Designed miniproteins, single chains, continued (2). Designs and how they scored, part 60

Each design is a single chain, and the fold is of that chain. pLDDT is the mean over its residues in the fold that is shown.

## One batch from the design tools (miniprotein)

Design m6072
Fold by ESMFold2-Fast:
Structure m6072 (fold): chain A 82 residues (1-82)
Amino acid sequence: MIPALDEQEFSPEEQEVLREADKIFQEIAEIAKTLPKEEAEKVLKKAQELYKKIQEAVQNRDLEELKKVKEELEKLLKELKE
């Protein structure tokens, strides 16, 4: 019930991008817990900036910005897995 409420206002494509972005953000947060304090702080700061951009893109219904922010999150995650 509750997880589906936010999906009612979004297109299927917006819903997919948001779901994938949330997954990536969660993975970044888990990896950050394993990093030294200074590195974790830098990673979390970048992730928070990207999360804010996602919120703004959702408010503006800007699918292109959502996709761009998701790609930036994917890049950050890939760098962390190396």
Scores: mean pLDDT 75

Design m6073
Fold by ESMFold2-Fast:
Structure m6073 (fold): chain A 72 residues (1-72)
Amino acid sequence: SARDGFVAAAQAGDLDAAAGHLAKLDELVGDELAALRAALGDDRFYAALDEVATVADPSQRLARLAEIVAET
């Protein structure tokens, strides 16, 4: 799946592959994004987005995002 591909690529440090999978996840926005938000709750969902945004290194940023996605 796009999610599994994103997690694997981000953990491997393959930024180009991770970006490609993330773009596909954006195309699947709607029910999946709503389900993630429902699972985390609004506060945690926005906190996760803010947390990722504070990471200066793009590789570490993607790894952190992948960790949050994998835990959901």
Scores: mean pLDDT 65

Design m6074
Fold by ESMFold2-Fast:
Structure m6074 (fold): chain A 67 residues (1-67)
Amino acid sequence: DEAARQIAAMRQQAQRLVEIAKEKAKKLEEEGDKKKAEQLMKQTEIGSKGLQALLDARAAALRAAAA
């Protein structure tokens, strides 16, 4: 399944981006900008959830086309 492989690759890249965001949040926290650090982490989490919802919608569309 090509889609599954592409999704796996995107998930791997998303994890790397989360790691980078976490490091940026750590620096912001050290600078005293806790609010910015929290916003950055929340934004990253929302993005991940949005991607998951899109993938679920695609899976549902494929099932509808097959049935």
Scores: mean pLDDT 72

Design m6075
Fold by ESMFold2-Fast:
Structure m6075 (fold): chain A 72 residues (1-72)
Amino acid sequence: LPQGAVDGASDSLRRAGLTEKSEEVEKQGQEAVKQGDNQKVAQIVEESAKILEELGDTESSEKLRQSAKQIK
């Protein structure tokens, strides 16, 4: 579910202390979902997963990558 993936990405970034990035992802992701742009939603979720992996949150990163694959 595209909205669920955006929510998951935003929440994971917020938990990691990246509040501004979380808000950016939520805003851009919600707009992409509203437009039906599944490619853009998947891209936003994948970029969030990369950030989380770099911060050492491999579990959240892998869950987000799986969500992005289901959207594409």
Scores: mean pLDDT 83

Design m6076
Fold by ESMFold2-Fast:
Structure m6076 (fold): chain A 100 residues (1-100)
Amino acid sequence: MRKEIEEKLEEARRLAEEIVRASREDPEDTVKLAELLQRWREVVEEAIELVIEANDEELAEEVIKRLRELTEFIASHLSPELAEQVREEAEKAIETLKEL
């Protein structure tokens, strides 16, 4: 895996942990949670862009797998409505990658 993509996936992992922590400790802080979910969306989109630039099918499969695992980790700790939104947004980003 390319170093830049590995660094982006590590950023995604840390952000996922922060989202889960925020949802458990301050569930009433909807502004903070919304900001973290917006950052998650941006990190997923950036990871997809890096994979598109790399033009490597094996790397794309590995990144998709890791993004799905992190998305499910986040979703499992959110309300059903937010969980569905996070899953749908991740799958749309992944579909963009597969259209290559």
Scores: mean pLDDT 80

Design m6077
Fold by ESMFold2-Fast:
Structure m6077 (fold): chain A 67 residues (1-67)
Amino acid sequence: LNAEQRRIVLQQLADQAAQEAGAPPFKQSAIDYLVEVTAQAPEDLLQAALHIVWTDSGYTGDYTPPV
């Protein structure tokens, strides 16, 4: 997957996860971070990366990357 295809997949996975949990939607900054950190990851690992970012945000989807 290229970066734009990863963004679409990650956005769909994030929206689905938030919807199922009754949580707010992921912020674009969280999606941007996921695209960057998963650039070399196979598609099967996108769910794991999403889970890590979501947990770090306290399930709010408002993730600010560390400086």
Scores: mean pLDDT 71

Design m6078
Fold by ESMFold2-Fast:
Structure m6078 (fold): chain A 61 residues (1-61)
Amino acid sequence: MPEVVEAGKLFLQGDVDKARELLKESGDETALLSLESLRALHHHDFNKVNELNLETKKLIL
């Protein structure tokens, strides 16, 4: 989880590439969905962020 938080901070600072690398290293499916959530958030697509968060829970469950 700390890696996802750090990736979020990097994304907010504009270092999307570093955030992407951290998310990919944290895991496969969850990392990819988190990366897509960060991309959607950067494009002000809050509906997409919410959907990806729910989709992540479904895949884990």
Scores: mean pLDDT 64

Design m6079
Fold by ESMFold2-Fast:
Parts: sequence; C-alpha cells; structure tokens
Structure m6079 (fold): chain A 80 residues (1-80)
Amino acid sequence: SMKKIREKLLEMVERAIKEAEKKGDKETVELLEEVREKIENGAGLSELEEELKKNEDNEEFSNYLLSLINAYEILKEKVK
C-alpha cells in the first residue's frame, strides 16, 4: 500500500531531521523538511531522485535521501 510506504518514509525523515538537528546542521534540516512536505503530498521515487540530484553537493542530506530511496524500493517490492 502506498499509504504504508508513505508512513514509513515519514518516520525515517523525522528521525533524520532529529539527527541533523542534534548535529546543528541547519541546511540539512531545511532540506529534509522540504522532502517531508513532498512525501506528505504523495511524492514518488522519481521526485525523490530529482531532489537528490538538485542537492548532490550536500553529502549529509544525500546520504539520508539515498537511505529513503533505498527503503522506498525495498517496500515497493514487498507489496505484491
């Protein structure tokens, strides 16, 4: 179910935001909050991949977003 995939991704984004906040990485927090809003609005794999390409120079953000993309692909395969 796309709803269950979205709920799992939102949990992952919220954890990533909290970790970035603890590190004082305000730029990564702002980018992750934008990703959270896109996921809440039904963003799929292609939209997440576009966000990754847009922010390739931010290594910390890219690592979080790659984890989200990987989780999306794994969860999508488990839903036959």
Scores: mean pLDDT 82

Design m6080
Fold by ESMFold2-Fast:
Structure m6080 (fold): chain A 79 residues (1-79)
Amino acid sequence: MAEELVKEAVEKFKESVPGKSGEEAAELAALLRVEMAEKMREAGVSEEEIKKALAEFGEEVEKILKENGIEVTVDPVEV
């Protein structure tokens, strides 16, 4: 469940981020992160699993941003 939500959020970010400004990319990442965490909580996922999933999403976001040459202020490792 958590793994699938991370994959879906990553795919949405990857498809939507090309051509976005750093500000727009950061806003999209934040929205997807919140949506993913809310869905996990509603599904009864533990806070430990949610933190793990958010960390994985943050790592993938950083990779996609680097691949697209976008610099943003992101807090990928702080939980």
Scores: mean pLDDT 75

Design m6081
Fold by ESMFold2-Fast:
Structure m6081 (fold): chain A 91 residues (1-91)
Amino acid sequence: MKKEALERLERTKKELEELIKQGEEQMQDHLEQLEILRKAIEGKVEELLKEYGLEADKEELEEIEREALEVALRAEESLARYKENLEKAKA
C-alpha cells in the first residue's frame, strides 16, 4: 500500500538526516580536539630541551614540532571541508 511505502521512505529519510547531523557533530568535536593538541605541542620543544637536557637534539625536535603542526593544519582543513560537504548534502 502507498501509505506503508511512504512511511518506510520517510523513516529512511529521517535516518539519513540523523547520520548527517551526527557527522557534523563528530567533525566539530574532532576540530576542538585538534585545537587542544596543537596548543599542547606549540612551544613545548624549549620546555623539553630544558627538562631532558636534549640541547644536541634541538634542531631535530624543532623539526618534529613543525611537522606535527603541519599535520594538525592539514587535518583541520580536511575536517572543515568534510563539515562543509555534510552541510551541502543537508541542503
Scores: mean pLDDT 71

Design m6082
Fold by ESMFold2-Fast:
Structure m6082 (fold): chain A 78 residues (1-78)
Amino acid sequence: SAIHEALTEYFMEEYGLDRSFAEAVAGEITRRLGDKSPAEVTEEDLREALMEVFGFDEETARRYARRLHEYIRRKEAE
């Protein structure tokens, strides 16, 4: 999916994860988002997914969710 690929690229580019690890992480987040298109994904959806997948506290998850949402929107706007 477009969300899965965007998240995979984000984790590779920002955190230096190898593709297989980035794909696994992106897959867990995408699974939590369900069948939402990139346009339907909110910062709140991403914050909740990050808290569940990584165990981030609310503040940390909010900061990462904002950056991920902006990244997804940039990829969608091409």
Scores: mean pLDDT 78

Design m6083
Fold by ESMFold2-Fast:
Structure m6083 (fold): chain A 86 residues (1-86)
Amino acid sequence: IRLSPAALAENEAALRQDIARTDEVLAELARTQATGTPQERARAETSALFRALAIRVEADIVAASGGDAALAAEARAAADRIAAAA
């Protein structure tokens, strides 16, 4: 798994956006868990788990492609926070 330099830069920018949105995602999940129906909670938790998986996979591809290792580690930490909240 190796990204071109242009694709790597775009994916690093996307990871920074994912990290920046982590608190927003966690707040929405918490709101749905507190106020939602059982079906709404299940959907929100499943969506959070898929989001966490996507961020982790993207972070791994960025790291494997020679990208920013610190950014990849921060993204994995953000993904772990989202997964733990689900």
Scores: mean pLDDT 87

Design m6084
Fold by ESMFold2-Fast:
Structure m6084 (fold): chain A 93 residues (1-93)
Amino acid sequence: DNEILNAIQNAKTTLGLSPNAVITNENLSDLVAETMRNLKLDYVDPNNPEFAELMVELIKNEKFNNTVKEQLRGYVNAAFTENHKQPILDALS
């Protein structure tokens, strides 16, 4: 989704991250929070399709180290419903 991709890019610019930056644990939560602000999402809700779509696009388009990817897999498996879980896990593969 172009709107989500634009929101991610604007969030990276706001946070001073380069387009090629590897996302660390320290900046992941800030990047998600800023992207949510850009999309006018009020809170983290794993049952919200817009939040699930944000997570899919973020994971598909950003570079993560293996530690962050494994932490994201753990979070997704614990927090997301089955309807939203598989597309996010597929993006992490």
Scores: mean pLDDT 73

Design m6085
Fold by ESMFold2-Fast:
Structure m6085 (fold): chain A 83 residues (1-83)
Amino acid sequence: MEEELKSISEEGFQNVLEDALKLLKDPKLQQKFLSLPEEKQKKILYETQKAAAANASKFKNEKEARDFIVGILKKKIEEEVSS
């Protein structure tokens, strides 16, 4: 399989980051996420995508998928900020 730690290209990273910020909707949480080093931001985005993919079959609609993604993003951002 392709390198998981480098699966997000520089252009792809910016697109996924923008989408994640739009999904979060909380300005304080967005600011916390952007305050993290790029390496940590990429890790959070990668792990969130992996978790979403693993649970894709459980989502009945796009809203459930978005709510799940937001929950994972929020949890991982808070964990990285507090550690």
Scores: mean pLDDT 73

Design m6086
Fold by ESMFold2-Fast:
Structure m6086 (fold): chain A 92 residues (1-92)
Amino acid sequence: KAAFEYALSCQNYDGGFGGRPGDYPDVCYSSWVVEALVLAGELDKAIEAAKWIAGCQNPDGSFIERPNKPNEKDFCHSSYALAGLANVAKAK
């Protein structure tokens, strides 16, 4: 409950989530917050975050930390992104 309220305060205007209010969003935090949003029934916000995460996907299927940081792509970001997207899909 308290974690969910804090997570909502970390959402940026583009739908992504940072580690705290005002921080730039990243794939790892956005993926963790998507699970909390789904569990809380905030599906619209979870879908916005999922769209932001999808926007971090490269044409080769890998994910970067943020859309404007292509040199920061790695397997860790890709695995978190896939987990977050799967949580939104399961909410249907």
Scores: mean pLDDT 62

Design m6087
Fold by ESMFold2-Fast:
Structure m6087 (fold): chain A 94 residues (1-94)
Amino acid sequence: SMLDEVIALAKEWIETGDVRDIATAAGVLTLAALSLDEDEMLKLLEEMFEWLSRHLSPEEVARVAAWIAAQIARRRPDLAAAVRELLDRRLAEV
């Protein structure tokens, strides 16, 4: 699907290790996630944080996580609790 192609392209941008490409990809993936149901959103966010952790420091991952949590709380408040639990789990894994 077009969505799957966009997600694949964003993953390629993260794999470049360029900070601007990573920032753009995180934005694109967050926008894509906002259009998904709970299970699909959580799966995409888990995959995204796995990709980001290969290129970003723990502090940078935490900043991206905080930004994503804020976007989801604003636009999908129904999913804010589930996303917070996922991010808390990911950030606890050193």
Scores: mean pLDDT 81

Design m6088
Fold by ESMFold2-Fast:
Formats: sequence, C-alpha cells, structure tokens
Structure m6088 (fold): chain A 64 residues (1-64)
Amino acid sequence: MKVIETESKDPDVTIHLYAAGTGARIVEETPTRVVAEDEDGTVYEFEVEGNKLLIKTTTSPAAL
C-alpha cells in the first residue's frame, strides 16, 4: 500500500482528473471519493480530506 497526500484549490475536481489519468476502471465515484481498479488487481483510491487529497494505491492479487 502506498499513500500520497497533496493539496489542491479544488480537491473534488482534482481527484476525478487523477482517477481518469490512471486509465483504470472506475468502480466507485462520489464528489469526494473515486476508486478505480486495474485488471491486474491494483486499486487506486482518491479521497478528499479538507483542502487535501489522499491517493492510495494497493495491489490485491486475491481477486480471481
């Protein structure tokens, strides 16, 4: 698991742009959270926390 924290003036807009940039399949989308999954089992979570956004990347080989 890898976590990156950054700030944006419009964090809710920024998380959607980051999620789209991954090219992964969007499995959950709200104004404050986006989750995208790659076919290799990598999960990208983008979440707004105040004026910051959190980016979590987790590789899960368990989904057969």
Scores: mean pLDDT 68

Design m6089
Fold by ESMFold2-Fast:
Structure m6089 (fold): chain A 90 residues (1-90)
Amino acid sequence: SEEIREIAEEIAKRILSGSKEGQENALESIVEALKSGDEEKAELAAETAVKIAEMDPSLKPAVVEALKKALEEGSEVGKKAAEKALKRIS
């Protein structure tokens, strides 16, 4: 939804303005959200990952690895969200 995309953009901006450790922790949190089975949480996490990759291309490899991990270990809704996100940043 438009609302989820707007929230994801704000979260991504905050993550990118923070420390490298904070960015790494945020990517781990995205993977955990994609494992949770909560559809809204998974969609927000996947959208946030896309926004991070779009706004900072240097983080794109790390985002791709996080989303690939979610494809292997995620919930059913998380895997679907991760697949859509990977397609958008490829």
Scores: mean pLDDT 85

Design m6090
Fold by ESMFold2-Fast:
Structure m6090 (fold): chain A 55 residues (1-55)
Amino acid sequence: SARVEELLERLRALWLKTHSEAHVDRVVAIARQAIAKNPALLDVFEEEVELLEKS
């Protein structure tokens, strides 16, 4: 969904500040699969992204 892809793009941008591109791409792929299996994780990840973006 568009909401999931927007979240993963935001996570990727944040994680690239402290991690390698290869590592971030792998983690984003895992996060995408995790959200697909448990949609409740979408709300959790959105909250974490907002907290990190404010830091």
Scores: mean pLDDT 80

Design m6091
Fold by ESMFold2-Fast:
Structure m6091 (fold): chain A 74 residues (1-74)
Amino acid sequence: SEVEEAIARLEELLAEYGRLLVERGVPEEKVQQSIAQFRALVAELRASLSDAQFLAWLDQVIAHLEREIAALRA
């Protein structure tokens, strides 16, 4: 499913973003808490939005995370 593929991509990016934040001195527990809170938001929106609306939102989030990761690697 396109939704499941997008969620899998989001999880890869969240793991990488979290790792980069820890490497830059953000406490691991804070990173884990923030990711858990964001996963809760993803689950809420998945339940509330249509598949098309959820994918459109998730694609924007994925693009944003890719830019943030690129900036952290610069």
Scores: mean pLDDT 89

Design m6092
Fold by ESMFold2-Fast:
Order: sequence, then structure tokens, then C-alpha cells
Structure m6092 (fold): chain A 63 residues (1-63)
Amino acid sequence: SAQEAAEAAGRAALAAGANALGANQSTSYHKSGDPEGAGRAAAHLGGEAAGRAAQEAMTKAGG
């Protein structure tokens, strides 16, 4: 269960990071900006989302 919670949190964090990257990449692409910079911003946002996703996954796996 703990391992399943950790795996679920990992997958949720990956999905949240990808979603954040998509939103930032759209803006960077239009401005011909730095897509790698958008990736770093998405990683930062993904870290915050990962915390919430971990808590949610713990609730679902433990409940």
C-alpha cells in the first residue's frame, strides 16, 4: 500500500508536470521564447503539485 501510494504520487507528479509544461510551452512557443525555461518553470510548479498529489494518493491508497 505504501509502495502503491508512492507509485501513484509519482505518476500524478509526472502528469501534473506535463500539464504545467504544456501551458507554459504554449506561451513560450508563441513568443519564440525559451522552451527549456518553460520546462524549468513547469518543474517548479510540478514540485508544488507533487506535494498535493502525494497527499491525495495517500488518502486514496490508505482509505
Scores: mean pLDDT 60

Design m6093
Fold by ESMFold2-Fast:
Structure m6093 (fold): chain A 96 residues (1-96)
Amino acid sequence: KLEEVKEELEKLKEELEKEYGATVAYVIDEENKKVAVAASVEEEKLEETREFLKEKLKEIEEKYGVKVGGNVGAEKLPEEELLELAKKHLELAKKL
């Protein structure tokens, strides 16, 4: 189940990088069954990238029964900084 979620997230990362020129990082919280994705794109692609990410995360949530979080920003951040943002989104979601 979680291995399949990781495969879906790897595919999503590849699609975001290829289609939108995004830099992408994701985190999986196995204990709480949560995933978070953070992406950075050009300002002009921000809206379409957010919609794409939202739809894909909804599919993963419905198929695997995990809680999903996503963030897309227009600031050009390296993958390491996006990974820290994804971790922060998982921590903030603990209130849910």
Scores: mean pLDDT 79

Design m6094
Fold by ESMFold2-Fast:
Structure m6094 (fold): chain A 88 residues (1-88)
Amino acid sequence: SPLDVGLEELKERLREELEEFRRKYGDERLVAEAAAAYGLAEPTSPAQERARAIRLAGQGLPAPVPQAELDAHAAELEAREAAILAEE
């Protein structure tokens, strides 16, 4: 069935959609790209990552999106993924 082949593609597309969401809302990608541009070391803990994001925001980067908003959107995408996978 086209859907059988499409399920693995849908998983891949949903991973891409989650990555695109991170690009739109998550500062993880923006922080990593800016950190590379500013020559900053990679963070090894969530606290260091947050501190770096704040520091980079002070360098003209957008402020981080509230974590609650990120979590809510991620949960919505996960729910959509589960619904699509359950429909086979």
Scores: mean pLDDT 52

Design m6095
Fold by ESMFold2-Fast:
Structure m6095 (fold): chain A 68 residues (1-68)
Amino acid sequence: MEVAVTAVRRELEEASRETGRVSEEDIEAVVKALEAGDYERARELAAKAIGERVADGLVELAQMLEAS
């Protein structure tokens, strides 16, 4: 859990620095959904903040890290 959350937070923070599209509130909302194991909600929140394609990749990354 913690490793997956850290990886996703890092990607969202990087996107925020490069594009300015992602707020700290958006990052925290996605992180909380992942911590709850609600991958569908995490994807919805990430898609709203950074777009659907990137959100799908982040959720897949989180699921893979949790599996290991």
Scores: mean pLDDT 74

Design m6096
Fold by ESMFold2-Fast:
Structure m6096 (fold): chain A 73 residues (1-73)
Amino acid sequence: MSPVEAAREVLRYIAETGIASGVMADRAANAAIAAGDYDLAAQMGEIAKLAGLGWKNGKEYTKKAAELARETL
């Protein structure tokens, strides 16, 4: 699997569920960087922040993470 394919698989999961772990997001960001896709890496960072806020501060942020993942796909 290419690094970009791995990152997009994580994005599909987040778009479907709104759930992201920091580990999943970091792995996807590192895969995007390795592929030279710095824009995708930056988007993965923002999605990880929103998913983290969703865990602590409620479903609104989980929903925003899913929306951003769909826009990135």
Scores: mean pLDDT 70

Design m6097
Fold by ESMFold2-Fast:
Formats: sequence, C-alpha cells, structure tokens
Structure m6097 (fold): chain A 95 residues (1-95)
Amino acid sequence: SSEIQTIRRIISQIQTQISAFQTILSDPSSLSPDDRQVMQRTVSITQQSVSDAQRAIDSGDIDSARSSIQDARSSMWSGRMILQRHNIPVPPLPV
C-alpha cells in the first residue's frame, strides 16, 4: 500500500541519519567525550526504534510502526544537533 511505502521511505531516511551519526563516531578525534557518549546512545536508541518499526511494518501493524518512527525522530534530535555544531551536513528530517 502507499502507506506502507511511505513508512518504508521514512525508515530509509532514519537509516541515513544513523549512518551520518556512525560516520562522525568513526573518527575518534571528531567529538568531545560527552558528545561521543550522547551520539553513541542516540545511535543505539534510534537503531532499536528502527528495528521495532521494521518488525511492525512486516506484520502490517501500521500504528505501531508510526509510534516507533516517532520514538526514532525524538531520539535523533540530540545527534542532529551535534552534527550541526560540527558543520556536518544533516540529512533531511524523516516526514
């Protein structure tokens, strides 16, 4: 359905955000220890929400998928702010 296609597109956009976070984490000199800890937690929580959303969509539970996407969007905020402070391009917000 178009709704499932939209959710899958949003999941892909969230995965792009996670990749940006992982890229900055791959350089040990890129972040302060505090920002590294925040970014590591952001990656872990957002990955869990993406997994939950994927499981929900695979079972046809659109409402649970939307809730998991909302959780992912909320958890990403701190990571996106860290990218912005370091002048790293921030991927578009999942819609």
Scores: mean pLDDT 84

Design m6098
Fold by ESMFold2-Fast:
Structure m6098 (fold): chain A 99 residues (1-99)
Amino acid sequence: MEKEKIVNELKETKARIDQELAEIEASITDPRVKEAFAELKELYERAKKEGKITLEDAQRVREILASLTDPEEKQKLARAVRLLGEKLSIDYTLKKIEE
């Protein structure tokens, strides 16, 4: 089925994103950056449960990124934000297809 191919491709992409997120988390040594990464994951789980991203969620993500001064750590969290957003989009798409 065409639907089955799309579902499998989305699940494979999600698994790849999960691996990249795990690699980013493992590369973080600063406790403040680890705390920021954990908060980003909490925001992702909330958005997934609610089925939407709120303006407050978006503002909190911006505040987390703005709190960092190290360019390398800021880039790591910015990449994590992009990956979590892509993962969330896949979760919403899978729910819509499989519902």
Scores: mean pLDDT 82

Design m6099
Fold by ESMFold2-Fast:
Structure m6099 (fold): chain A 95 residues (1-95)
Amino acid sequence: SDSQLIEQTIQQIQKLTEQALEAARQGDMESVKEILRQITDLVVSTLLSLGRVGDAGLIRGLMSMLIEGLDHMSPEEAAEEIQRFTDMLIRTLRN
């Protein structure tokens, strides 16, 4: 069901977010960028499978901006932005 797909996607986002936050705390921005790309691909794929093409495009754009912005962020700022965006992704998927 759509609800089961959404909850499975959220569980994967949460696991990847924990890995991204740990990488951010260590200043490993290459790992952060790679994990954020994985989160983006997962969320976009899920939204497209649900017919939510507009949401998929919006999320792709916002995550691209975050990834580009990481080069200007401290580890603390990166962690805060990662948490903010992943919380938004979960809210978007549940609505």
Scores: mean pLDDT 89

Design m6100
Fold by ESMFold2-Fast:
Structure m6100 (fold): chain A 108 residues (1-108)
Amino acid sequence: SEIDLVLEAVKLFGEIQRLLQEALDRGEITEEQYKRIKELFDKALEILSKLDHPLVKEARQHLEEARKLFDEAYKTGDVELVREALRHVSRATDLLIQYLEELIAKEK
């Protein structure tokens, strides 16, 4: 169901946020963390591609910007870009939660 897809995406967003926060706390992004976080971004974007709603499209844009900022942070060593990526993932999460509330309201 659409609800199941949104719940899976929110779960992945939570894991991305946790791992990005760990990288910020360490002041570095390891190669292992880079690969894991990139995989999570790709999985989340794939799930969002299966959903058709303005809130999901906006969430996808924020997630794509977060992925770009994270990639740049890894390549340059600028961990402040990870903080910006976290803000974008947080915004994408808020948008998906709003969409989830709309889906639940439609069921009853």
Scores: mean pLDDT 89

Design m6101
Fold by ESMFold2-Fast:
Structure m6101 (fold): chain A 71 residues (1-71)
Amino acid sequence: SVDERVEEVRKLFEEELSKITDPEAQALLQTAGDGLIRHIRSNPDLSLDEARELMQMVINHIRSLQRQREE
């Protein structure tokens, strides 16, 4: 269901958000996470695996940006 996909994405989102110390990177991840959740709700045919892959791509991008700011 859409609710199951949203919940799974939210869990991954919260786990990664807890690992980020930079407030700007946290804000970016939060904005991206909200956008992805909106996308999942608008596309009920999107699989759980596809939703997880999209979230992981976003997380990796934000982590890269966070690391660049810390150095």
Scores: mean pLDDT 74

Design m6102
Fold by ESMFold2-Fast:
Structure m6102 (fold): chain A 75 residues (1-75)
Amino acid sequence: SEKVEEARELLRKALEQRDISPKARTVMAAEVLAEKYGKDIDEVLAKAMERYEKATSDEELRKILQELVKELKAS
C-alpha cells in the first residue's frame, strides 16, 4: 500500500544518515514510524530498539526495521 511504501522510504532516509550513530538513526526511524501509523512512540521505540540489538550490520538493521513496518500496519 502507499502508506507502507512511504514508511519504507522514510525509514531508508533515516538509516542513510551516516553522520549520525546507528542507535540515533533507529530512534529517528521509530519516531517517524510512530507518527506515520499513529502509534504510541514509546511502544514503537521499544520494538525498534529490540530490532537494533539483534542487527549485526547496517543492511540487517534495514531489513529488520522494514519488518517492523509490516507489524505496525497490522496492529
Scores: mean pLDDT 71

Design m6103
Fold by ESMFold2-Fast:
Structure m6103 (fold): chain A 72 residues (1-72)
Amino acid sequence: HMSKDELLKKVKELAEEAKKSTNVLHQTSLLIEMIGLVEEGKLIYDDKTAKEFEDKFNKIMSEVKAEMKKKE
């Protein structure tokens, strides 16, 4: 399985791609992929690690959503 740091790195890469995209469908597909990675990660990690990971992920998702909203 992927380490927590590797998973967070991949999520951040997808988030940066989503922020740079001007295509709503492409942005949505990237968000779905990010959510899928996080849900799978929560099943692998212990409760404490999963909570820390979820908090960091929620911050990343908030930044992506804020950037997407500015392009409307």
Scores: mean pLDDT 74

Design m6104
Fold by ESMFold2-Fast:
Structure m6104 (fold): chain A 85 residues (1-85)
Amino acid sequence: SVQDRIRRLLALRDRHLAERDRLERQMAEKRRELGEQMRKALRESVDKGRRLRSRMDGEVSLLTLLIDGHQRAADRAEAEYLALL
């Protein structure tokens, strides 16, 4: 039924938004951890700081792509839901 499809689309949107929020919290925590590690690493060596910067760029880029992916999926589910109204 149309009602069942609406319910599934809303549930899909909500799941993607929940996953986005989880990943955003994970990214905020990762940035805090990497910031602390960078402060310590820069006191020890330039090479250690360079490696952490490269790791941070990679991990933040991946999390950003995942967050954006879930946001786009949620937006698509909402657009499909609105088209049923």
Scores: mean pLDDT 85

Design m6105
Fold by ESMFold2-Fast:
Structure m6105 (fold): chain A 80 residues (1-80)
Amino acid sequence: SDAVEELAAFLQKNGLPKELIASFTMAAVRGDDAAIEEYGKKLDPKNGLSPGVAYSIALTVEEQSGEERARHVVEILSKY
């Protein structure tokens, strides 16, 4: 979906520390927007995620919580 492509593209440009990936994905799936705001502050534009990891996260969010949730996660993170 377009939302999966947008979230995956964003995460390929703006990465998170490996130890935060699992908890970030769970917060995204659960609709924990306050937690997503905190992850936004920890984004690293110099060290994006690999395509495989980025797409895995984006697809998991869409599969578990729908396309609108994946889009909303991109909207929150794009503020940072």
Scores: mean pLDDT 88

Design m6106
Fold by ESMFold2-Fast:
Structure m6106 (fold): chain A 72 residues (1-72)
Amino acid sequence: SIEEKLEELKKLEERMRKRREEVYAEKLAKMKPAEQEALEAQRKKEEELRDEMIKKAEEIIKKGVSPEEILK
């Protein structure tokens, strides 16, 4: 169902976000302060782009699985 696909997408996103946070934490621990600021700025932009992609993916899943939208 659409609901199951959306739930799977949300669970996957949550797991991937947690893993990215762990990877960034390891990188930050090994970097100099100036490099840390650059990495954090890049991470913020990447997360914003991912949030947009997730919203688009949810819309596509709803459209692709909805009989009402397919029949029109």
Scores: mean pLDDT 73

